# Designs tried in a protein design run: designed miniproteins, single chains, continued (2). Part 5

Each design is a single chain, and the fold is of that chain. pLDDT is the mean over its residues in the fold that is shown.

## One batch from the design tools (miniprotein)

Design m4150
Fold by ESMFold2-Fast:
Structure m4150 (fold): chain A 87 residues (1-87)
Amino acid sequence: SALRLVSEAVRLILLGGPESEIDELLEQLRRLGRTEAAEEIRRIRDLVDSLQRTPASVNGVPGYLVDDGFTDELAELVRRAVEAARE
């Protein structure tokens, strides 16, 4: 379903998964006629990719800065993607 594609794309974006897999999910959304959902997912990817990484580490993993503004924008884009994926 389109909702499953949206959920998987958001999951991969948040986990820093491979661009090729994300692009494949976006193409599947477009083939289903969910072009607006694909565009909102692209905006989510752009937003997450804009996060600044800090030299700080937690158990050897690089840190990044996340504020309430980022969280609110992400939540709004996810909401739009979900609505655009609904029939």
Scores: mean pLDDT 73

Design m4151
Fold by ESMFold2-Fast:
Parts: structure tokens; sequence; C-alpha cells
Structure m4151 (fold): chain A 55 residues (1-55)
């Protein structure tokens, strides 16, 4: 599904970004990811933010 694809992309982006994040930022992004699991709009917003950070 589209939602599953977004979750996979967000998880991959988060994993790549983790090496560049502080421990506090890692906790924040993990919390946001968990909160967004059942909300496609929140996952899209999170993915967009993660992709901007990877630029």
Amino acid sequence: SEHDQLLDKAREALEKLMEKLTPEERKRYHQRFVEALDDPEKIKALLEELEKRLE
C-alpha cells in the first residue's frame, strides 16, 4: 500500500540520518515516527522533514 511505502521510506531516511543526529534529536524523531505510524499525513510530513535534513 502507499502507506506501507511511506513507512518504509521514512524508516530508511531516519536510519540514514541517525548517524548525524544528537541523542536528543534521535529520541525526538523516534517519538514522532511512533506517533505517526497510523497517520499517513504525519508520516508524509516526517518523511519530508527527514529528506530535508539529509540534503
Scores: mean pLDDT 80

Design m4152
Fold by ESMFold2-Fast:
Structure m4152 (fold): chain A 67 residues (1-67)
Amino acid sequence: MSLAELSEEEAGELARKKLEEAIKKYGEEEVLKKLEKDLKKKYSVEEAKELFEEYGRKAAEYFKEEL
């Protein structure tokens, strides 16, 4: 199953699950640093910032529920 075959909501849930698994395995700080680095390599500064804000928003929602 590819991300292109999922709805935006389903893709968001899958991304959140992968984020949670990665944080548990590697730690929150390392996961966030890697994501910021990877986004900046593939996208323009403006595009990377927008994607990171959307991704960070979903991560913040997750952590607000856990805290």
Scores: mean pLDDT 57

Design m4153
Fold by ESMFold2-Fast:
Structure m4153 (fold): chain A 65 residues (1-65)
Amino acid sequence: HMEEKKAEALKALGEAAEALSKITDPEVRQKVLELLRKAGQALRDGNYEEAIKYAKEAIEVAKSA
């Protein structure tokens, strides 16, 4: 359901933002920031599935740092 998807998107965005705070590599930080911006835009557009996808991708990129 979309309400549950919105909650999942918000949680994933929060986790990605926390992961971003621990990154010292500027290139990795830039990639995570771009993915977070895309996730935030998808969230504002009501596209929660896309927001979750970008947020999770941001978390994976952040963990590579």
Scores: mean pLDDT 81

Design m4154
Fold by ESMFold2-Fast:
Structure m4154 (fold): chain A 95 residues (1-95)
Amino acid sequence: ELREALAKKDYETAAKLLEEQLEKNPEDVDALFELGRVYEKLEDYEKAIEYYEKAAKLGNKIEKARAYKAIGEAYKKMGDYEKAEEYYKKAEELL
């Protein structure tokens, strides 16, 4: 199911499976972060950022830093270098 979808690069199916997982456990930080990464692969950077923000709000210091770094990368891919720099700084301040 999820591993098979990811192995096939079937990111649309992977997103649906992760969303189903989050319906059962909405506070699953790992699932929220992975769904963000899946939306990044789909080039849906706005949704990727939404899920990374949720992971950051629920996560511990290390998970939060990881999520902020991922948000920075997403903004960089969108061409928003100022927001990318802001989020990289937020990640560094947590470490």
Scores: mean pLDDT 85

Design m4155
Fold by ESMFold2-Fast:
Structure m4155 (fold): chain A 66 residues (1-66)
Amino acid sequence: MEEIMERVLKVAKEIKKLLEEKKYEEAIELAENTFGNLKHLDKETQIRIIKNWADSVLLQEEARNK
């Protein structure tokens, strides 16, 4: 459990970092390699999905640390 959660948290942090650096293609590739099935969507939709996912993961981690 902890091992899986650590992996998920690392990916979420990296995606958020790439998005903040405007490295959208790298963020999309990381997400595609992690959970797949994004390439059939337009780029803006891909970015929204991965941002929402990463934000959700980080929000859950914040709740744990409160």
Scores: mean pLDDT 77

Design m4156
Fold by ESMFold2-Fast:
Structure m4156 (fold): chain A 109 residues (1-109)
Amino acid sequence: SEELKKEVIKFLKQLYQTALGILDRRIAASTDPEEIARLQAEKEKLKEFYKKMIEKIKNNSDIREVLREAARFFYELGLEPVAINVVLRMAEIDGDRKEAVEFLKELKS
């Protein structure tokens, strides 16, 4: 539905801002130039990924697949709490926790 699309876009924007804040704090805490460069590259990947996800939703891609891709992306960036938040949102949208729990296990294995 149109309301679901708006809610998911708002949710992804909030996650994007949260993820940027975590990466900014990691950059500020680091004294290693190589680590800082990697984290800055991760911020650029995050910005490009966010734009891609919003575009997919606008183009009527499957919301479940978009959220699944987002959870994997955040987990791979070492943003496990953000990835878990996506999985919980998937469970709410589907009304089914079983698939969300199995997907979370797959991310951690």
Scores: mean pLDDT 85

Design m4157
Fold by ESMFold2-Fast:
Structure m4157 (fold): chain A 88 residues (1-88)
Amino acid sequence: SELGNLRDKGLEALENKDYEKAVEYFEKVLELDPNDVVSLNLLGESYEKLGDYEKAAEYYRKAAELLPDNEGIKEKLKELEKKVEELK
């Protein structure tokens, strides 16, 4: 599927540490499926690797809204919000 192919390309970009390219692919996944929690998490990770903690927190927050009982997403969001506060 197009969605699966875009996700695979995003994951390959992450493995190659091409975080800007990973962002492009996962954003295209979300254009096709705005509620793709996997791509929301991977966009969060990609922005975190780029040092954009505010955007990373935004995508993890969207993922947390879709999966409110997922403690791992909540803990990552809390960590990122702390980093955003420390960098002000």
Scores: mean pLDDT 86

Design m4158
Fold by ESMFold2-Fast:
Structure m4158 (fold): chain A 62 residues (1-62)
Amino acid sequence: GPSLERARELRERAEEAERAGDLGTAAVLYHQALGELAEVLGPDHPEVRETAARLEAVLARL
């Protein structure tokens, strides 16, 4: 099942990919992190909302 540690690791890897300019990898990792964070924390949690906003921003640059 989803875990906070794994979800946060995926988010950190997505942030690193975004900083490196690898927007495709960042989008995949943000999408995975968002799904796991939402399952654990619920859709209203600040970490979920921020991850969703980051995913949207990355997708807009593709």
Scores: mean pLDDT 87

Design m4159
Fold by ESMFold2-Fast:
Structure m4159 (fold): chain A 57 residues (1-57)
Amino acid sequence: MKKAEELFEKALEAVREGNIAEAVRYLGEAVKLLVDAGKVEEARRMEEEFHKELAKQ
């Protein structure tokens, strides 16, 4: 889902820039789009990847 992917990329960029509040907001929007589309496993993987990036701070 292109829009969810774009939002997730923005979330990862925000993590790398130290803007955690912005990153969480973008992640939330991306996850909501995937869940609304019935892609709950993709949403779960996206959250896991985001948490891995946070752990590398």
Scores: mean pLDDT 82

Design m4160
Fold by ESMFold2-Fast:
Structure m4160 (fold): chain A 74 residues (1-74)
Amino acid sequence: SSFEKFEEEALKLAEEEAAKMPKDASEEEIEQVALRIMILVLDKAAAEGISISSEEATRIYNKIYNYLLEYRKS
């Protein structure tokens, strides 16, 4: 589905950003990274004429945020 495509793109961006983050990154810094990824993903979806609901956007954000948090802890 189109939603799955953007979720996968967001996770790929999160993986790339996680590799660049310091291991002691603050929760605020992680939130800022997740928000930047969401802006890029939502902008790309809009450019392709694809509608992402608020619930779907929240799901992607939470998945990215949790990925970044867990990467820091590992």
Scores: mean pLDDT 82

Design m4161
Fold by ESMFold2-Fast:
Structure m4161 (fold): chain A 76 residues (1-76)
Amino acid sequence: ISEEAKKLTEEGLKAAEKGDFETAREKFLEALRIDPSNEVALYGLLALHYAPDKKEGMKVLIEAVKNGSTKIKLPK
């Protein structure tokens, strides 16, 4: 279950890198349905819903994940 959520999160990040925010959103939602504690998927979904520039929001998230941290704390 946890590994499936991780795979969905990776697929969502790849879709976002390609500018496919609809697929990214679907993948993050699926990951959260399997593992509601997945911070990367939660942050990704929030950025897609609330960021006025979804491309820049996803870029920041992708850079944070590539820096070796899957434990992203949500901004206040």
Scores: mean pLDDT 69

Design m4162
Fold by ESMFold2-Fast:
Structure m4162 (fold): chain A 65 residues (1-65)
Amino acid sequence: SAAALFFRGGELLAEGRYDEAIALFEQAIALDPDYALAWYGLGRALRLQGRDEEAAAYFARGDAL
């Protein structure tokens, strides 16, 4: 489920495995594009990588849902 992918992505973020976390959040969005938490998860992962401009876009997308 989208929720299961989101929670696993959160675990990977805690482990510093940012690229793998991003992939799981992208899969969660592919299953449920209206799952705002997955968009916020992507934004957080990108921000942790220093990709602040990309992160801002994903936070805005989640807010628009």
Scores: mean pLDDT 86

Design m4163
Fold by ESMFold2-Fast:
Structure m4163 (fold): chain A 61 residues (1-61)
Amino acid sequence: SREELLRRRQELLKENMELTRQALKLKADGSPEAQEKADKLWQQAMEKAREYVELERKLEG
């Protein structure tokens, strides 16, 4: 349903924002281990962003 898609979109946005904040904090640390963790979190955030765009497509189409 449209309501289910809207709810999932909000969940993805919140998850993306949290992953991005964590990644930026780790980037600021500057250690190699922190950089690797940040890169993984950034990739997870990108996946959430892709799901968000796909849901937007379904809501608009």
Scores: mean pLDDT 82

Design m4164
Fold by ESMFold2-Fast:
Structure m4164 (fold): chain A 60 residues (1-60)
Amino acid sequence: MDALDAAVARALAAGASPLEAEVYAYVVVLGLSQREVAEALGISPATVSRRLARAEALVA
């Protein structure tokens, strides 16, 4: 399992939604900015920010 899959699995185990887990993994493992994740997933930067904050709170 690569680091990306491991980060997704960790976030999901902590109670994150699939989108929250994906956003978390892209930022933490791939080092993408919130803007880059927003472009990749077709969502707003504000949505990325909210989803990332939720995932980080659950994983902490």
Scores: mean pLDDT 82

Design m4165
Fold by ESMFold2-Fast:
Structure m4165 (fold): chain A 77 residues (1-77)
Amino acid sequence: GPSAEEKRAQAEALTARGRRLLAEGRIEEALDSFERAIALDPDHAEAWRLRGEVLAALGRHEEAARDYARAQELDPA
């Protein structure tokens, strides 16, 4: 299977793809990209935050709040 370094690189690439899809209004595809990024690197704070933004846009506010909380735990401002 892929190494931890390879998984982190793939998660970063998926997060970047998700950001581009979100900017294009491709909300469901952005959600899939962020979900895949989190599965590969659950410590990637940006992926949790961006999935939260997508979930909020879809009206899934309780799930979005949990993702924002997780992102803050991983990268407290």
Scores: mean pLDDT 87

Design m4167
Fold by ESMFold2-Fast:
Structure m4167 (fold): chain A 68 residues (1-68)
Amino acid sequence: MLSEEEKKQVEAIKEKLKALADDLLSQGVPEEEVKEIVYRSAYHVLTNVLGLPEEVAKKLAEEIVKEL
């Protein structure tokens, strides 16, 4: 399971990615493209910024996209 610190960082990332998704949708970007952009951005941040394992990052990125 994620640590309390990692959970807080993931929640902050979710908030930023939801805002990004809303902005892209408001600009007329198709929902399918927005979900793909959010998934790639989430995976990149979770692996390269937070240093989470690839398997954990994939699951979290999928959850973030589903919550859009």
Scores: mean pLDDT 81

Design m4168
Fold by ESMFold2-Fast:
Structure m4168 (fold): chain A 75 residues (1-75)
Amino acid sequence: MSPEEAEEAARARVEGLAAALEPVSPEAAALLREAAPAVAEVARALAAGEEDPALRAEVERLWAEAAAAVDAALA
């Protein structure tokens, strides 16, 4: 996967999740859309081979945090 493909895939996934959440939580959808550029940039950097252990750990933490935030918003 090229860096551009990884960036596009990440943006598409975040937008899909935001669109699915928007009817039940416009606030959660807005938060996901605001986070989309950062998620896409991390995906691009990883695909470009700019990955290091700290960056990978940051991606895992962001993913866990996003999952927790979505779970809390739907509770």
Scores: mean pLDDT 72

Design m4169
Fold by ESMFold2-Fast:
Structure m4169 (fold): chain A 72 residues (1-72)
Amino acid sequence: RAGVARAVANYVAEKKGWSQEERDAIAQALEEAMAKIPEDKLPEFVRKATEALLNAEDAQSAIDAIKKLAEE
């Protein structure tokens, strides 16, 4: 799970131009969220989280979106 979270965070940060600190915060938030998601729902969650991250205006909004998706 950590590997997937880091890969998504790197991909989004490169496209958005976010800092290393923002990238690390996003990777951490994704890893924590993914720990709460059942294995069979992980691919769909990762897809939705990646889309939300790409559409976020800043890293904090992205983290908030990840947390909201994990609660549903």
Scores: mean pLDDT 78

Design m4170
Fold by ESMFold2-Fast:
Structure m4170 (fold): chain A 50 residues (1-50)
Amino acid sequence: EEYDSLLTEEGKKAREKFIERLRKLADEGMKQINASEEERKAVEEALKKL
């Protein structure tokens, strides 16, 4: 993980919380619309890079 640019305890935790929330929202949304496995993977990869 490359996060040295904004390395602080608070910044790291804030980023983790935001990404986790986005992952949950994306998973729920994808389930509702029957998104393909490839679409779900693309969203997860994008969220991991945040």
Scores: mean pLDDT 71

Design m4171
Fold by ESMFold2-Fast:
Structure m4171 (fold): chain A 84 residues (1-84)
Amino acid sequence: SENISLIKQKPLAQRTDEELLVLAQHNYQVVKAAAEAESDAESRKHFYRIAVSEYKRLLALVSDPAHRKILEQLIQETEQEIQK
């Protein structure tokens, strides 16, 4: 999307918490689509494990409690996919 392309043009240090969350949500949809295209269960789980690691890294950079809650929910949803 146009918004995602604009965020990706910014250096990481110049991205706002809101822009990081929008990028994380977009990355989740991309990872989910890639995982669902995999016939092998372990390959599907591997994509979700990479996503969880990245979201936990982003959580360390975000201080706003509302933004942290959104990332924590995204981590929780992604971890549920690994358990399937």
Scores: mean pLDDT 76

Design m4172
Fold by ESMFold2-Fast:
Structure m4172 (fold): chain A 65 residues (1-65)
Amino acid sequence: MLTGDEAIEAIREIAVEVYKELKEKGIEISDEQLKEIEKLAGELAKKKEIDPEEVRKKIKEIASK
């Protein structure tokens, strides 16, 4: 559980960085996209290893829809 919480926190930090980058570019993230990202964070937290670059790619793909 601690490992899962730590993984979720790491994913949230990556999401915040991506949100800041998109906001600086004038891109708004919808509530639907935010929910999709939170769902992705929960699924990734179940894995033993998390690749930060892969997480960034997936978050950007969701935000660009």
Scores: mean pLDDT 71

Design m4173
Fold by ESMFold2-Fast:
Structure m4173 (fold): chain A 55 residues (1-55)
Amino acid sequence: GPEEVRKVAREIAEKLREIGDKLQEALELIKKARESSGKEKEELLKKAKEILESL
């Protein structure tokens, strides 16, 4: 019924928001990595990759 459709739509919207938040976090890590060097840069890029792999 209409209530079931609204529930599914809300769940989809929530998942899309979670994905968007994770992508934003990954982007921030990449930005920090560009300003960093050596091991710190590698660690930031690794964290960004782990977020992308979790999607």
Scores: mean pLDDT 85

Design m4174
Fold by ESMFold2-Fast:
Parts: C-alpha cells; sequence; structure tokens
Structure m4174 (fold): chain A 95 residues (1-95)
C-alpha cells in the first residue's frame, strides 16, 4: 500500500523470478527478474523524491513485464506483478 511495500513486493518478485529461471534454465524469467529489480530501484527513488512522473514510468514498465510474464507461462508471477502495480498506484495516490 505504501511505497516501501511496493518496493518490497517488486524486489521479492524479482528474486523469485531469477531463482525460477535458474532452476528451470529459463533465461526469459531471469531477464524479467533483472528488469524488475531496476524498476524497484526507480520506485525507491521516486518515493524518496516524491517524483510522480518517475512512479508513472515504473508502473508502465511493470505493465510491460506483466505481459512478458504471461508469455512465460507463470500465472503466479503474473498475479504478483499485478499486486506490485496496484501498490505503485497506491503510492502515486499518496503524493
Amino acid sequence: MKGEKAIETLEKIAEELIEKGKESDNESYIEIGKKLKEIAEKVREAIEKKDEKLLEEARKELEELLKLAEEGKDPETVKKLKEAIEAVEEALEEL
């Protein structure tokens, strides 16, 4: 709900995707996870600086990752990414 929770959610999902990618030798999962870590860093900076546009960019990039996760045949990750997007939207509303 708060920006810190959004960051935690993003980082957790990123680590889970990277781990799954390594275990299943799926490079797409690893790439998505890495991008998600970059987005988490962007969200952290946006929250600290109260940068609404930076949060909007992070949300947009999360939506792109959501599409990639759908194609990767991981509905559980898709579900978690939707939660992350929702958390980022809540953080935007608080600014």
Scores: mean pLDDT 77

Design m4175
Fold by ESMFold2-Fast:
Structure m4175 (fold): chain A 72 residues (1-72)
Amino acid sequence: SDAERRAALLRELDALSQRAAALAAETGDPRAMELTLEAGEVMDAVLAGRLSLAEAEARLAELRRRLEALEA
């Protein structure tokens, strides 16, 4: 259901934000802090109904790829 997709998406965005914040604290890399803020913006947009689930899932995939590149 869309409700289950939305709940899973929000949990993954929150987890990504926490991982990015931890990386920012460890490395001082401003790109990691930017990922934390962008994840929060996507969560806010989903909660406000300003972003579709498909668009938010695409944004999550982009943010995840960027975080993985910083962890490499």
Scores: mean pLDDT 89

Design m4176
Fold by ESMFold2-Fast:
Structure m4176 (fold): chain A 77 residues (1-77)
Amino acid sequence: DPSIEIPLKKIKELFEETLKSEEIDEKKIEEAKKLAEELKKLLEEYTPESPEKEEIIKEIDELLEEFEKKVKEKKEK
């Protein structure tokens, strides 16, 4: 699934870069979230319904949730 794996890898890289910075860049956070939501929308709209599709969407949701949690923890400390 290169059409899914490549964007997913890019999202993970953006999350990693954002969390690795000493200062949290709000614009990078917003871009990463937007990219993840766009990938999710593409999967929902253009991919036939299957267990694999549901699993990938769940993975994206979990990545977004974990990223948001880590960003919040870093801001609170």
Scores: mean pLDDT 73

Design m4177
Fold by ESMFold2-Fast:
Structure m4177 (fold): chain A 66 residues (1-66)
Amino acid sequence: MKEIEEFAKKNNLEDVYKLAKEAGLSDEEIRALLTAAYENGLTLEQAKSMIKAVKNGRALVAELAA
């Protein structure tokens, strides 16, 4: 929420935050992604790849849980 958005602004990760938010990631997933991007110096393209992996992982988990 507010803390996650402020973290993104402070660390020049607003584009990553916006993409994750628009992709429908949860606040916990957005926080994890922003932390990983900050700690590992992820590019915007690497962050997009991680967002796709999270969405694909949700689909796989839903299939396995059915």
Scores: mean pLDDT 72

Design m4178
Fold by ESMFold2-Fast:
Structure m4178 (fold): chain A 72 residues (1-72)
Amino acid sequence: MLTPTEAAVFEAIGKRYPGAASVREIARETGLSQATVSRALRRLEARGLVERLPGGRYRLSPEGIAFATASS
């Protein structure tokens, strides 16, 4: 189960699919601090739901897309 913070970060990334988002962009969109967003992204990456790209950007993994579809 995702925490409310992880769910908000996951949704913000999902809105940008197939594009990627930076910690700063997600923090601005969600109203969360960059530190909070960074922690949530690390947890989502550990769960396989997002992938880290060059330049410190993140996007949904194939597993993340499947998870989003199942949760809709």
Scores: mean pLDDT 81

Design m4179
Fold by ESMFold2-Fast:
Parts: structure tokens; C-alpha cells; sequence
Structure m4179 (fold): chain A 88 residues (1-88)
């Protein structure tokens, strides 16, 4: 549903805003912050496809600049957590 898509976009935005807030590289932080602001603008305009495209580009940018090994480790940890939740 549209509500589920909006919830997923808000979750992705929160993640990118968190990455921007805690990043020690000011140029990376500023670029992620601007991308998050653009995605929020698109959500307010009702352009969910445009918002998703900006969020995807923010993730690709973060992955290309920062620590692919840490991103892989985080993905593995999240997969393990998802498996534990499914088993409970």
C-alpha cells in the first residue's frame, strides 16, 4: 500500500540522516544531508519514485566512499538478527 511505501521511505531517510549526522567526513555528511532534504521534498510533493531514486543514490554514494567491509558486516549482522526474529 501507499502507507507501507511511505513507512519504508521514512525508515530509509532516517538511516541516511543518521549516517550524515554521525559521519566524521564533513563533505560526506553535507552531501548525505542535502540528499535527505531532496528526498523529503520529493515525498512532500508526492513523488515517491523520485524520493526512492535519491535514497538509492545516497546509499550508492555512501557505499562507494565509505568502508564497504563495514557495510557488508552490518548487512550480515542485520541478516542474523532477522533470522533470530523469524525463529522466535
Amino acid sequence: SRAEVLAALEAGLGLIEGLAKYDKNKEVSEKLRKMAEEARRLIRAGDLEGALAVLREAFVFYYSVHRPEEVAALAEALDALAAELAAA
Scores: mean pLDDT 74

Design m4180
Fold by ESMFold2-Fast:
Structure m4180 (fold): chain A 55 residues (1-55)
Amino acid sequence: SLEDRLRRLQAEFDRLLAEIQERLDRGEPVPDELGERLARLAREIAALEEQLRAS
């Protein structure tokens, strides 16, 4: 379902955000690809939330 897909994307987003936060906490640079993946996931989540609202 769209709800299952949304939950999976939210879980991936949360995991990626946690990885970025761990790197920042250690004073490590965040690779550009991680930021790009986070932005992509945010857009996918927003699109699915809109689809759920429309249904």
Scores: mean pLDDT 84

Design m4181
Fold by ESMFold2-Fast:
Structure m4181 (fold): chain A 105 residues (1-105)
Amino acid sequence: GFDVEIEKALKEGDKEKAADIYTELGRYYYSQGKYDEAIKWYEKAIELDPENARAYYNLGLVYYKKGEKDKALEYFQKALEIARKNGNEEAVKYIESLIEKIKAD
């Protein structure tokens, strides 16, 4: 379960792994339509790992679903910044395309 994996990652000092598990937990709540719960878990993920591009990207998705377009774009822009720093050209291309589509909407 997520709780056992989180405890193990935190005990081992693996903040990046713990942040990834929090991001997956956020995605679980997002899939249930529990957007405010999803936000809490994504915020915990970025608190542990401020370079977690997936958590920022998923925050963008949840705010977009809530109709908070400007806030969604801010989080997508942060995910894009991290992807550029990491040299992840595929993620950069994808996130840039998504930002462009949302701005045109």
Scores: mean pLDDT 85

Design m4182
Fold by ESMFold2-Fast:
Structure m4182 (fold): chain A 70 residues (1-70)
Amino acid sequence: MEKKEEEAKKLREEAILKGSESGLYLMERSSLEISGELTPEKKEELLKKAEEKDKEGKELLKKAEELEKE
């Protein structure tokens, strides 16, 4: 039981980090928009990276919840 709880905790911590990375990409996009340096290509790149990190975080969180369910 303890080993599964430790694995679940690690997955939750990794999910938080992925969410933070997603947020950083969205913040960079906003910063570039304010400065007038946001190109259409950079806008698409940052949004895609943010969505990818958000998806990774959600998958890690789901795995953690499955480990904690039993």
Scores: mean pLDDT 80

Design m4183
Fold by ESMFold2-Fast:
Structure m4183 (fold): chain A 88 residues (1-88)
Amino acid sequence: GEEIIKRAEEILKRGLEIAKKAIEKLKEQGKLSEEEAEEAKKKLEELMKGLLEKVKELVAEGKLEEAKELVEKLEEVVKEAEELLKSW
């Protein structure tokens, strides 16, 4: 159970860094204001905290398969986001 939570923490941390880089690029291109960029970063941090709490809840309830599936989906999303960011 602990390993699933740690894997989720690492993936979400990586995802947050990718998202922050994307927001900064949009700000540089004039597509986001400074205020919009700050708001987007804050909302992403809240979303990631919620996703981590969901993984922790599934593990605590003994729903290890569901927790693992959620982490695998998060890994796929982060991988696709990394590939997209590299093309920007």
Scores: mean pLDDT 82

Design m4184
Fold by ESMFold2-Fast:
Structure m4184 (fold): chain A 99 residues (1-99)
Amino acid sequence: EKEKEIQERIERGNKRFEERKAALTTPAQLAGLEDIERDVPVALELIRHAIDKIDELNKWLKEQGKEIKTREELLDAMIEHYRKTGDEEGLAALERFRA
């Protein structure tokens, strides 16, 4: 019973990550992050992927009146976003990623 639940959770996590990874190639990348379920391993990989997509994110952020030029600025914007939404797990994941 528990083994089946764990396997289903892992499969759902992998599927969600791939779907969100695809969404992160669109101008709505940051808005998509707001709807992402909190899962520390998935969040860490999403943060890394978002950093790799900094140019695409900058285009979207510029439309929102924001400007991100560096990886550090992107991380700061993500920290601010998680802090405003009260995402303590996201903040902890981002802190571990920075460390």
Scores: mean pLDDT 55

Design m4185
Fold by ESMFold2-Fast:
Structure m4185 (fold): chain A 82 residues (1-82)
Amino acid sequence: EERAERVRELVDRIIEAIKAGNKTEAAMLTTALVLLVLSDPNPTEEIVRVLEEGAQRARELGDTETADLLSKAANIAREKLK
């Protein structure tokens, strides 16, 4: 699935930016991901799962701001599913 693949790529890039200590890049990529989720009228359960996993990984790395935004994006996607 094209959209789930795009979301996964963005999550991976966000996590890499956090690991590199590049808070600005992580924030910019997270904003792009949130906008992508907001513009998607029919997200999949896979997209929700990828976002939730990304949020957990961001929390484990100590980036609570990114984790919070990814969790909110997952919630928005889940609301559109049901």
Scores: mean pLDDT 83

Design m4186
Fold by ESMFold2-Fast:
Structure m4186 (fold): chain A 66 residues (1-66)
Amino acid sequence: SEVITEDISDKTCVETLKLIMELTGCRLDDIESIEKVDDNTTVLKFKNGAVATIDSKTKKLTVTKP
């Protein structure tokens, strides 16, 4: 699986979501689940098996492709 890490410190929530969609090849309708793991970490799982992890403390986005 391919792992991509991006800095999102200069991005809005909308810009971050757009980046996630571009990296996963998915649309919003392809979101299977949204999990808040802790106060700073949100994990989005997609129907194609892609996973996007947002860390709001470090301002990092990690996308794991299937």
Scores: mean pLDDT 83

Design m4187
Fold by ESMFold2-Fast:
Order: C-alpha cells, then sequence, then structure tokens
Structure m4187 (fold): chain A 58 residues (1-58)
C-alpha cells in the first residue's frame, strides 16, 4: 500500500549513493503497486534492506 511505497521512496532517497539499494527499493515499490507483494512483506523487506545498507552489503 501507500506506506510501503512511501518508505521505499524514502529509503532510495537516503541511499542514493547505493545503486543496489535504489534498485531493490524500486523493485519493492513496483511489486506492491502490481499486487505481487503484500504491504507487510514489503515493510519487512525494506527493514532488511536498511540493515544490509548499514552493514555495507548493498
Amino acid sequence: GMEAIKRAEELAARHRDSGGAVAAAGRVKRDVEEGKMSEEEALRGLDRLEALVAAGQV
């Protein structure tokens, strides 16, 4: 839903220097918009992505 989309956009904006993070956040946004991913799954995925960026893995 809207909250997952907004959070994905905010993550991409915060981590503009990470092409991997931007691409992953964009995929989450698209999957939610296309109904391929639930909002709850998207929010969990974005939390994991934030942790990966913080660990320097993305």
Scores: mean pLDDT 82

